# Designs tried in a protein design run: designed miniproteins, single chains. Part 22

Each design is a single chain, and the fold is of that chain. pLDDT is the mean over its residues in the fold that is shown.

## One batch from the design tools (miniprotein)

Design m775
Fold by ESMFold2-Fast:
Structure m775 (fold): chain A 63 residues (1-63)
Amino acid sequence: SLLEQARASLAKGKEALAAGDAGAAVAGFHEAYRLAQQAGDTELKEEALKGLKEALERSGSVP
């Protein structure tokens, strides 16, 4: 399901952040956000956005 895929992408983003791979974390959180938006899950969208912002800060890119 979209929710399962969103959670899997969110977990990948978190794992990448913990490993210090900001680029992989950004990719994981972006995918989680997209999937959560399609699924209509506001909590997953918010969690993905928080992770995305942290990953972007750690990559030295702050839009």
Scores: mean pLDDT 81

Design m776
Fold by ESMFold2-Fast:
Structure m776 (fold): chain A 68 residues (1-68)
Amino acid sequence: MKEELEKKMKELNEELLKEMKKVEEEIEKEGLDPETVRQRVLQLTAEALRRIGDLLQEYLDKEKELKK
């Protein structure tokens, strides 16, 4: 069911954009040092990749069941 994957991917993308905006606001407001900024960006990227991987794996598992 590709539509379900597309919906979840759109939701994830919206969440990522929202989190990136928060990080930008914190940088401007708090004057975060470059290492702190780098760590936050890396953490967000790692979390995003994990969630994408989980969604893709779920999709593959569902496809496998349907094509039996």
Scores: mean pLDDT 74

Design m777
Fold by ESMFold2-Fast:
Structure m777 (fold): chain A 55 residues (1-55)
Amino acid sequence: SREELERMIEENREAARRLDEAVEEEEDETLRLALRTVRLSTEHLIERLEKKIEE
């Protein structure tokens, strides 16, 4: 449903914010790269969910 998609977008935006903070605080370069990868995937998911709502 539209409401479920909107909830998923909101939850993923919150996750993205926490990931951004984790990246800034992380000193291990390998882990930082992994966190950035997850953050990028989260951004792509949000874009796809937003497009689905706009259909």
Scores: mean pLDDT 85

Design m778
Fold by ESMFold2-Fast:
Structure m778 (fold): chain A 72 residues (1-72)
Amino acid sequence: SKEKVIKEVEEYAKQLADKYGLSEEEKNRLIEAAKQFVEYLYKEYPDMSDDEILTLAKMFLETAIRLLKKRR
């Protein structure tokens, strides 16, 4: 379900933020961006499986962390 994917993506974002030492503000922005990306995928790609959407959302989060780390 979309709710389950959002929950898993939120948890993954929290784990990555903690691992990379992000501030609470950066963590909250990362979570919000990830949730918006999941909503976008469900809207634009309705034929995608939950597993495919989860994989793309995790890749999005890892890319976002890499970009944030580069600006430190």
Scores: mean pLDDT 83

Design m779
Fold by ESMFold2-Fast:
Structure m779 (fold): chain A 81 residues (1-81)
Amino acid sequence: MKEELEREINDALARMLLELGKKLFKQGKYEEAVELYERAVELAEDPELKAEALRNLAEALEKLGKYEEAEEYRKKAEELE
C-alpha cells in the first residue's frame, strides 16, 4: 500500500500548494502563484484537483499577459473534467 500512501501524500501536498498559490494570487504575487500552481499540477494525482490547479495556473498566467500558455492549461483542465 506504499503507492496508495504516496498518492494521498502527493494530493495533500498539491492541495496545500494550491491554497498557498491562491493566497499569493490574491496578494497580486502572480509569478509566485504560477510557481506553486505548476508544482501542484505536477504532484496532483486526483484529476479534479489537477484540473483545479490547471485552471488557477491559467488565471495567473493571464494576469502576467501569457495568454497563449493560459489557453493551453485551460484546455488541459477541460480534458480532465
Scores: mean pLDDT 85

Design m780
Fold by ESMFold2-Fast:
Parts: C-alpha cells; sequence; structure tokens
Structure m780 (fold): chain A 75 residues (1-75)
C-alpha cells in the first residue's frame, strides 16, 4: 500500500474519533505524527498531509496551515 494512503486513512479515523469526543485534538495529532514517522515520511510530507486532512475536515485552510506548522515545530 502507498504510505500516504495509509496515513490519510489513519488520520481520517483519528479525526472522526476526535469529532465524536472519544479523544482530544492533541491526541489525534500526536497519533497522526507518530504514524507518519513510523512510515518514514519527511517533516515536509507530514506538514502537507496534515494541512490537507485538517482543511478537508474543518474547511479552514488558514487554521490547517497553522496546525501543520505547529506539528512540525513540536515533533
Amino acid sequence: MDKREELLRAAGELLEKYSRGEITFEQALDEIVKKAKELGLSDEEIKRLVETVVTEYTGNPSLAKKIAEEIVKKY
């Protein structure tokens, strides 16, 4: 399977859990970054994928960019 497809699927599942109140947003982001690093993705690839997923989920590209930048700084 393509590593990016696997990450996008995992990210979607984690954001759905966040939407249902099962996990916090920080927990969802932490698990997404952990999975991306396990798959051997670069910081730039992680940033782009997080920006895509958050934009798709929230409809807010500015927020998505800010979250993606914070993830790369934190991890």
Scores: mean pLDDT 74

Design m781
Fold by ESMFold2-Fast:
Structure m781 (fold): chain A 77 residues (1-77)
Amino acid sequence: SEFVELVEKAAKHALELVRQLVDAGKLDEAEELLEEFEKWYKEMLERAPEEDRERVKEIGDKTLEEMRALIEKGKAA
C-alpha cells in the first residue's frame, strides 16, 4: 500500500530526528517531536483505509516505543 509506505517513511524520518536530538542532549526538543509525531500518527490512523489500519497502528506504536526508549536512555546518561 502506498499509504503504508508513506507512513513507514515518515516514521523512520521522525525516529532518526529524535535520535539526533537525544544524541545532542536536546531532550526537551526530542519530547516535543515525539508529541508532534504521536498527534500526526493518530490523524493518519483515523484517515487510513480500513485494510491498512492494523499495519499503520503497528508502525506508529513501534515507532513511539522506540522514541520513548531513546529519550529514556538519554535521560539516564
Scores: mean pLDDT 86

Design m782
Fold by ESMFold2-Fast:
Structure m782 (fold): chain A 64 residues (1-64)
Amino acid sequence: SAPTPAQLEEAARAALAEGVSDMSVATVLARLARGHLTPEQVRDALLAAGLSREAADHAARLVA
């Protein structure tokens, strides 16, 4: 099943809590979301999870 924005936010939040860098989280979750979510949905979900704007924008570009 395709990931939802809410699932992406939860996964990002959990990874950040475990000490994973925001750029690593952005790269992995962008790959998971590719073909399933829009760049805007990915950016907004990752920003809501607490990623930096730079990392969230990077993930959005990888999905586009």
Scores: mean pLDDT 87

Design m783
Fold by ESMFold2-Fast:
Structure m783 (fold): chain A 54 residues (1-54)
Amino acid sequence: MIESLEEAKEKLAKLNSPTIVKVEKVKDGFYKLTTADGSTIIVKEELVEEVKKL
């Protein structure tokens, strides 16, 4: 689970294709972001917009 923008950036940097292609609400306050290579990360709702800009 990603709790900061800094942690999200580090996770995405390890992926071959970090472009966010899908955003899904998984539970209250949390979203699952799917990248173009099929990887997923769970982030807090407040970080979704900022993570998509990375």
Scores: mean pLDDT 76

Design m784
Fold by ESMFold2-Fast:
Structure m784 (fold): chain A 70 residues (1-70)
Amino acid sequence: MSAEELLRKAIEAMNQGKEDEAVRLLREAFEKAPDDVLGLTLALMHASILGLDKVAEEAARLINEAERRR
């Protein structure tokens, strides 16, 4: 499964209210593409709109981790 497929599945999980699954999928996407800040930012925005605090917090954490590796 590609990083893009994992990100898509994370967004699908968010739409279904499956926060723990969305967090897991975001972590897997980050491991495959740790510098994809744009993909993580889109996930953060989507989670914030849906009020999924756990997913938003994890996405923000992963974005900070990606930026620190530059």
Scores: mean pLDDT 83

Design m785
Fold by ESMFold2-Fast:
Structure m785 (fold): chain A 75 residues (1-75)
Amino acid sequence: EKEKQIKEYEEKAEEWKREIEESRRSMREAAEAGRKGKLSESFVLFAELAGRSSEWIGEKQRELYLKKAEELRKE
């Protein structure tokens, strides 16, 4: 049924939203640790690059699943 597929796509989008939030949290924690002198500048930069990459991938996946759900709704 169409409603079940929409729900599955929305659930996938929500999973990717959580992944994005986790990446953002990890970047904030690394920046805070760097500010407190607990991480070197290079490690803070690497954490930021890794987090941005994960955020970008997560955003693209979330957009894809939301679009699939929207297309099914607009039938």
Scores: mean pLDDT 81

Design m786
Fold by ESMFold2-Fast:
Structure m786 (fold): chain A 82 residues (1-82)
Amino acid sequence: GVEELIKKMEELAKKSKNPLVRQVLEDGVKVAREYLEKGDKDKAITTLIEAARVALWLAEQSGDKETAEELRKILDEAEKLK
């Protein structure tokens, strides 16, 4: 579910060596949690997808292959929640 996806993104942010990837994931999770508190699950999912896409692009540009692979898995899971 959405909470499991948020937890995976929080754990990935902690492991990321790129501070921009960490910030994008942390900000995305924060905004997604705010949408969930308002009952807007669709906007929460969209927020997580957009954050993961930006973080994936940053990880690929920085050569962080491990983070990029985990973000692709997260994106696949998030798309299935739509």
Scores: mean pLDDT 86

Design m787
Fold by ESMFold2-Fast:
Structure m787 (fold): chain A 97 residues (1-97)
Amino acid sequence: MITIELLLTAPSSWSPEEADARVAELVQRAKELAEKLGLKIISLEVEYAGIFNGSYTYRLRIELEGKESDIEAFLKELREQAAALGLTVEEVERRVE
């Protein structure tokens, strides 16, 4: 089991509604991607963290069960999906249990 904390940023030039909608779409894509890769999502939490350095900032915590190679593939594709939505993704913490 692996817990990953990601920082998502969206440009503050967007409306709050646009930023929330893009983050919600990324969350949905994350669920679909995990299912496609055979990963089990144990928990998925998103929290708005505020505006930092001219960007809307969200914390995404994902608890995953699966092979490390599938988790790395998941994170790579999630970053690509985020970029397509105009979001940036930074991994801030990873814990293995």
Scores: mean pLDDT 86

Design m788
Fold by ESMFold2-Fast:
Structure m788 (fold): chain A 55 residues (1-55)
Amino acid sequence: SMEDRVLEALRKEALEAGVPQEKVDEIVEKYRNGEISLEEAVAEMLGLIAEKRRA
């Protein structure tokens, strides 16, 4: 799906930025389990990327 493509692209970006894989996997799992929306998953992922780029 388009949602899967968006999350995969963000996962790759987060890993390249140095976000730990376990943090990325946790966000994706919460989304797939219906615990958070796609918007929330994207926001959390972008937040982690920004934190790494500020360090």
Scores: mean pLDDT 82

Design m789
Fold by ESMFold2-Fast:
Structure m789 (fold): chain A 71 residues (1-71)
Amino acid sequence: LSEEEKRELLRLIGEILRLIGEIFDLELEIEKLKKSDLPEEEKEKKIKELEEEIERLKKEIEELLEKMKEL
């Protein structure tokens, strides 16, 4: 790998780790919502929105992993 490819690899790894951290925070928010005293309909709506955000972040990670494979 060239020095430029090594720098790009480290940048991609850093972005993946950041996104994993964001997913972890969203999973914690889902667990908090499940334990909350909010109406069931409000919980279901908010959990669905957070789950959709997690799926979006997972797709972003998959795209970054594919870029890493090209290096």
Scores: mean pLDDT 85

Design m790
Fold by ESMFold2-Fast:
Structure m790 (fold): chain A 77 residues (1-77)
Amino acid sequence: MEALRLLSLSSSYLRQGRYDDAISYARQAIRIGRNTNLLVTGYALRTLSTALRRQGQDDLAQQYERESDRLFQQYLD
């Protein structure tokens, strides 16, 4: 799955401290996953949130964290 591959790349870059790359791949995973895989989209939103928080963008990070929580709740329903 392409979205899952992009999520894996995003998570890898996040662990390396390469936050711009992590953000880029997380956004790509969200775009592709939105219509095909809610779980991948939810995790990609969390990865995006974490990377933004590491860059000091706390308000944006909190927004995407709330979107991730909403998606996971939708999936569990």
Scores: mean pLDDT 82

Design m791
Fold by ESMFold2-Fast:
Structure m791 (fold): chain A 70 residues (1-70)
Amino acid sequence: SLEERIKKINKVIEEDPELQATVKEAEEMFKKARELEKQGKWREAIDLATEATFKLMQAYLEALEKIKKE
């Protein structure tokens, strides 16, 4: 199920300090993008949110690859 897959991904991230750091960095970038949006800096907000999405996607893909090895 999707819930079980998400649970496994989260566990892999929790067990990997590098993946944890990447996810946390992406979360901080989304937070910064939201603040830029509030300031009317839409282009900067979109660019930062896009970069954050890319980082988050890479972290999840890495976690999925680790699950595949189990």
Scores: mean pLDDT 82

Design m792
Fold by ESMFold2-Fast:
Structure m792 (fold): chain A 60 residues (1-60)
Amino acid sequence: MEELVQRAKEAYDKMVEAAKKLRDAIKNNASPEEINKLVEELQKYADEYTKAREELRAAR
């Protein structure tokens, strides 16, 4: 249980950090290629966070 909670917390923190990087890149007129990479990174961590939440729900 605690390990699943920790994984969800880590995924959430990575998702927040990725969102911040994406926002900053857009504000600073980064290249479309750079923006696309950051979008993919954000989606990856969002998916990991969703899976971690589902695992926590299933463990009940």
Scores: mean pLDDT 80

Design m793
Fold by ESMFold2-Fast:
Structure m793 (fold): chain A 70 residues (1-70)
Amino acid sequence: MKVPPDTLETLKILEETDPVAAEVLRLKIEDPDISYAEMAERLGISQSTVRKAAQLAMDTLVKIAKEKLA
């Protein structure tokens, strides 16, 4: 109800371990339809780096969500 715990937890973990993945996740939250090319331009990195960062962010989010299933 308050903050989405999975999203916040994932973001905090990524901010400490991979700041680029954290920024990619923020952009994706703001605009779910944002392209990798647009994220690459916004962050000043390559599209391949964005793709890897997005995958890491998604894998982390899924892992956190799954850990709550009991």
Scores: mean pLDDT 76

Design m794
Fold by ESMFold2-Fast:
Structure m794 (fold): chain A 87 residues (1-87)
Amino acid sequence: SEEEALEELERLEKGLERVEELLKQAAASTDPLEKQVLLAQARRELEEMERTLRELREKFSDNEEIQKRVEELEKRLRELRARLEAL
């Protein structure tokens, strides 16, 4: 449903905040093993979010509000992916 999609988008926003925090911790870490674990966690979370956003985009292709929010989250996810690859 549309309500469930909006709730999922809210969960995805919180997920992006978690990934951003993981990347900050990884960037600050002087322990190579800790950095590897944090980056691996960030990668898994981004991959899961990418799948969910793709499903929402396809399922709600005619819903302008959901499409706009998906597009904004996809942009933020791409920015976080780029930051992860740079670490």
Scores: mean pLDDT 88

Design m795
Fold by ESMFold2-Fast:
Structure m795 (fold): chain A 65 residues (1-65)
Amino acid sequence: MIKIKAKAIKDYTAKTPEELSLKKGDEVEIIEKISASKVKAKNLKTGEEGIVPVSVLKVLEITVT
């Protein structure tokens, strides 16, 4: 199992229903890589899931178990 934890470095507003809105400082778990520039993530504060640009995230830790 791979668990990737990241933090939003700026506010992001979802542009489509499939995207996830984030506030600066929100922690997310990356679930799936969609492309080189986009990931599917879960907001750990709200429990919501959606696609977010990797440019608004800073990876904090990668856990492989």
Scores: mean pLDDT 79

Design m796
Fold by ESMFold2-Fast:
Structure m796 (fold): chain A 62 residues (1-62)
Amino acid sequence: MEKKLEEEIEVALALMAVSIARHLPISLEEAIEFLESIKSRLKSEEAKKILDEEIERLKKEL
């Protein structure tokens, strides 16, 4: 039970982080650093994958 809830929370947090990075008037570099910081704190592979996909997308814009 606990593991599933923790994974769901981390996935939700990853999605919120992506949304925040897209809607805040911050630089691409700051957005990447923010997402990498969140990723380093997460344990869920699904949540990390969500962040990795967004980080790679942003890096292509640099």
Scores: mean pLDDT 80

Design m797
Fold by ESMFold2-Fast:
Structure m797 (fold): chain A 68 residues (1-68)
Amino acid sequence: SEIEELKKELEELEREAVRALALGRYDEAIQLMEKAIEVAKKLKELGDEEAEETIRGLERGIQTVRSL
């Protein structure tokens, strides 16, 4: 389903963002998290119940990285 495919893409983007953070590539990590937010917004539009919490978590993550 489209929801399952988008959830897989979201998980992959989150893994890539964590890797970028571990490498000190903060600008890349922020870009990956922003892309993950766009995928999560699409999931929210499709009725995924967890998407809003995911968006909030990613937005908080970006704020944390920007404060480094």
Scores: mean pLDDT 89

Design m798
Fold by ESMFold2-Fast:
Structure m798 (fold): chain A 55 residues (1-55)
Amino acid sequence: HMSRVEKVKQQLDVMNLKEIENLKKLYEFELARHPDDPELKEAVEIANKKIEELK
């Protein structure tokens, strides 16, 4: 069984900066609806780290 977080990491490995930024916005939108979802919080944080690495 692969967690949502592990799936996010795999997706980020094949995406460019703009695609990762768009994906982060989608996770932030979902997190606004589900603010206590720890997987969404972690997904946003992982995306942020990847964006900073690519800048």
Scores: mean pLDDT 77

Design m799
Fold by ESMFold2-Fast:
Structure m799 (fold): chain A 78 residues (1-78)
Amino acid sequence: AEEEAIEGAKRGVLNGKGKAASSATAGAIGVIGGLLSGDGELAARVAEGGAEGARKAGDEKAAEGLEEAAEEAREAAE
């Protein structure tokens, strides 16, 4: 669920690469790295930042995926 939500957002930005989608891609990578390091709170914060960047860039699909990943990371952090 958590990993799948992050991977989904990442795939979304990779598929829409006509221009650099660097903010959304960096956000997704950061969340994955945070979760792999066992820091769910950091992962949630990075996901929220990535979602804001993606939404601002017009990538709603990536933003929604990252927002869901942030919620799941927080639930797992406890």
Scores: mean pLDDT 61

Design m800
Fold by ESMFold2-Fast:
Structure m800 (fold): chain A 55 residues (1-55)
Amino acid sequence: DAKDVEEVLKEQLENYDLKEAEEILNYIIEQAEALGADKDAKEKLELAKEILKEK
């Protein structure tokens, strides 16, 4: 569900460099859609991608 997606996202962002984290975020977004994540979860994932690009 959405909470599990957020937890996985946080772990991946801490363990990978910025470029690889972006690829992992795309994978997580795709999985979140398959798992029926709501719009709020998708928006949070997109915000995380923007934060990675800024850093």
Scores: mean pLDDT 65

Design m801
Fold by ESMFold2-Fast:
Structure m801 (fold): chain A 61 residues (1-61)
Amino acid sequence: SELEQKAIDLLKKSAFYLNQGKYEEAIKYAEEAIRLSEQAGNVQTAEAARNLLKEAKDKLK
């Protein structure tokens, strides 16, 4: 679905910013990816986004 495609794109953006050390941007895109993937019913994408969110938050500690 369109919603699922957007969630995957946001997941990729989150991963990109995480890799660049831009943790606040990584968090923002991961949170958006979680919301859209849950609306789409895509448990796998939601889980991947939650993992990126956790990693980005851990880097800010």
Scores: mean pLDDT 88

Design m802
Fold by ESMFold2-Fast:
Structure m802 (fold): chain A 65 residues (1-65)
Amino acid sequence: MSLEEIEQEIRDFLDFLEKALGIELSEEERKELIDEALEMYKQGASMFEVNLYLMDKLFEIKEKK
């Protein structure tokens, strides 16, 4: 899978989580999460691990809002 396809999958999952949790990420928050998730993948993390990381981060953001 290309890095472009991985980035799109990360974006789609973030969009899903925003809707499921009823939160709206700022453009800066979204960019930081995408960049962090891509870096994890480049360091050898599976997409499953990346998705778990994103879920954890979105739950933390929800608690602050």
Scores: mean pLDDT 81

Design m803
Fold by ESMFold2-Fast:
Structure m803 (fold): chain A 71 residues (1-71)
Amino acid sequence: GEELVEKAKEAIEAFLAGDFEKAKELDEEVIKELKEKIESGELSEEEAKEIVAKIREIALSKKEELEEVLA
């Protein structure tokens, strides 16, 4: 899932830029692609969990930065 992590990073960056519509669209694409890759057997459940964990860490780190800018 290198492309999935990259797309998720773009979603987070769009959110930080205040483009919430683009962030939502990219998030929905990541979720859809992740589900499709799990169903096709391209990604194991373990690999999917690692991708989600990495995305979550990036999102939490950048969310704190965004909250400081908006405060």
Scores: mean pLDDT 74

Design m804
Fold by ESMFold2-Fast:
Structure m804 (fold): chain A 61 residues (1-61)
Amino acid sequence: SELEKKKAEVEADIADHRAASRRLVTRQIKDPALREQALARVDETHARILEGEKARLEKEF
């Protein structure tokens, strides 16, 4: 369906942005504990964005 296609596109885009953010954190944050916390926040933030985008798409279809 068109909805499933759009969901797949959004999932791919957010996965790419998350990967880029994780790479940036790994390069910039040298402290292991702070890096772990920052990576967890990146993952949590992108998960929330993905759920919001999925909800938006479901509302439009």
Scores: mean pLDDT 87

Design m805
Fold by ESMFold2-Fast:
Structure m805 (fold): chain A 70 residues (1-70)
Amino acid sequence: NAMEEAIKKLVDERIKRYQENREKAKTLLEEAFKNPEKRDEYVSEAVSLDYVNRDEIIKKYEEWVKEQEK
């Protein structure tokens, strides 16, 4: 069924783009951890790339800020 194959290909391509964006977001979060002075920039970019998981990203950011303030 050519239609089902076309839909599967589109879904697979979207999943791949999502995974690539999520990996980029993880790299940005690692940089945010290492560079407190650039943290807001990296976290904002990570949220934009992995918006579905934004609450998890923001929670991790809040944990880092609290640790830095101790």
Scores: mean pLDDT 80

Design m806
Fold by ESMFold2-Fast:
Structure m806 (fold): chain A 55 residues (1-55)
Amino acid sequence: SSEVEKLKEEAEKLEEGARVLEELARQGGTDQMRQYAEEAREKAEEARKKAEELE
């Protein structure tokens, strides 16, 4: 796959990870889980931005 494809795949995985952490936090998880979800969302956005810049 191209570098763009890899970045998009990375973003998708990070977004899915964030969604899972957000769900766990809602079900009685910790503030740390919410923080990790936010970090994953930020990293996903960075990966998508890099993919867009390469297109």
Scores: mean pLDDT 82

Design m807
Fold by ESMFold2-Fast:
Structure m807 (fold): chain A 83 residues (1-83)
Amino acid sequence: SEEEIKKKIEKLKEEKKELELEIGILEGLRLILQGVINLLRSKGVPEEELKPLEERIKEIEKEIEELKKKIEEIEKEIEELEK
């Protein structure tokens, strides 16, 4: 029914909003970690000791990419339901 479609669209919109908030948190964490790396580098910490933090940034960037892909899939499903 049309009411069931509307409920599904609203649920998908809420899921999208939650994923957007999660991306915002991860982007914030990425910026904090980059700031920490820059601070440690300025204090003469060797690059090999910074590598685990740089790898964590790469992991966060991958998580953001996966979440963005999920948002694109949700947007496509909403478009199909609105037709």
Scores: mean pLDDT 89

Design m808
Fold by ESMFold2-Fast:
Structure m808 (fold): chain A 88 residues (1-88)
Amino acid sequence: SKEQLERDILAAFVAMVVALALRDPRITPEQAEKIRELADSAIEALQNGDYETAIEKLKELEKLMREAGLDSYARAVENIRKKVEELK
């Protein structure tokens, strides 16, 4: 369906943004682990159509990225989250 394709595209964008962010030398090993955990949870929720959980995990990911000084990546995640909110 169109909705499934839109969910898959948004999940792919989350994966891409996270992969790029994890290359930043400002990230600690503990932050990297939490970023991966939150991203995996958000992707799984998106793929399952669980928008409420996806939005929650994406907000946590945004916050953690901002705390790590990754404001550009946090903005990318925020934009993805806003698109997920439009699907609700």
Scores: mean pLDDT 88

Design m809
Fold by ESMFold2-Fast:
Structure m809 (fold): chain A 59 residues (1-59)
Amino acid sequence: SMEEAEKAYEEGLRAWRAGDLAGAVEAFRRAVELFTELGDYEGAGKAGMAAEVLRARLA
């Protein structure tokens, strides 16, 4: 559902702010899957961009 997708994105932001970069990437990837399933490509793109920014920091 849209609520579950938004919750996953919010969990990603909270993990990111807490310094849990790996947890944030997992949550943002989950949000991408949920938004994509719903056809919300704007939400999926936003979550995917956040995941890639954090992934680049981990590499």
Scores: mean pLDDT 83

Design m810
Fold by ESMFold2-Fast:
Structure m810 (fold): chain A 76 residues (1-76)
Amino acid sequence: AEEAEKYVEEAKKAESQGNYDLAIEYFRKAAEVAKELGDTDRAIAFYMRAAKYAQKAGNTELADEFVKEARELAGA
């Protein structure tokens, strides 16, 4: 969806500015939009991207939460 792509673009801008917290937030929003549209594969991909940036931000707990969400979606 175009809305999810807009959030991905904002997340990449935030990462280039060193703002990993903002990048995480935008990838989470992209995943939620994809999930609402029934695009399960894309939602999984965006949650995994959010997990990657959470690890880069030093937030391992948040990264694990996103990986768990992606696994639940993949198990459906």
Scores: mean pLDDT 82

Design m811
Fold by ESMFold2-Fast:
Structure m811 (fold): chain A 60 residues (1-60)
Amino acid sequence: EKEKVEEELERLRGLLEQVEDLLAYLKQANAPEEVIKKLEDEIRELREQIRELEEKLEEL
């Protein structure tokens, strides 16, 4: 159980890093505000999911 939660955390952290890199690239490229906002919302959601899993790890 603990290993599965750790594996999921690693996966989500990797995805977060990729989305953050994409957001940085799009901001530099002057992408539409709507696209930037969508990615910022995705990042926020991913961070929330990571936080929830980190709390579960602390309980184990």
Scores: mean pLDDT 82

Design m812
Fold by ESMFold2-Fast:
Formats: C-alpha cells, sequence, structure tokens
Structure m812 (fold): chain A 64 residues (1-64)
C-alpha cells in the first residue's frame, strides 16, 4: 500500500542520514537511492530527485 511504501521510504531516508553522519557514504548512498525510488513510486518527484542527487554525489566520492 502507499502508506507502507511511505513508511519504508522514511525509514530508508533515516538510515541514509545516520550512515552519512557516521561517514559511511557508500551505505548512505544505497539508502538514499532506495528512499528516492520509493518516493518516486509515491509520486513525490521533488523529494525523489533531491535524494537521488545526494546518492549520485556520494557514489561518485567512493566509486571514482
Amino acid sequence: SAEKLRELAEAYEQAAIEHEKNGDYKKSAEFYRKAAELYQSLGDTERAEELKKRADEFEKKYKN
């Protein structure tokens, strides 16, 4: 359901923030990516794009 997807998106976003605070940019990027995908599925395109950009930036830091 949309409600469960929203709760999951919020949980992934919280996990991403915690990993970011701990300097784990790889895990942070993974969770921001997961949250963005769920927000996109919920129609929250603005939030999805914001989190996708954060994920892309963190991925570049440890993959390049």
Scores: mean pLDDT 84

Design m813
Fold by ESMFold2-Fast:
Structure m813 (fold): chain A 54 residues (1-54)
Amino acid sequence: SLMSQLTPLEKGVLALLRQGLSQREIGERLGISPSTVSRHVRRVMEKLGLRDRA
């Protein structure tokens, strides 16, 4: 599974993104800054080979 490539924190970020939370809301939920969330979103997308639909 591609999910096995993700760290526990990256899995948490992905799960909250799938629930439709904003980066601010994910940061509040996980106790990290929105800029840190943004970095994790990018890493998750890279690891899963997903295009960010630029």
Scores: mean pLDDT 75

Design m814
Fold by ESMFold2-Fast:
Structure m814 (fold): chain A 73 residues (1-73)
Amino acid sequence: KPSEEEIDRDVLVALADIYQALANKDLEKGNFKEAAESYRKAAELYRQSGDVERAKEAETNAKIAEKKYEEAK
């Protein structure tokens, strides 16, 4: 398994923040599928960094975006 020292926690959080910001923008624009995908990536990155609270928030936002996409389909 990859060593924990190979995973920069700060980089994981920064990437997760970027994906969450992109997802928020896409959600506002009505790009629900793209928003859901970006929120999912943010949730995974937050979980890998150990930020369980932000991971849960991103997962909740992904579900909201997925629901909006299904309703618009």
Scores: mean pLDDT 80

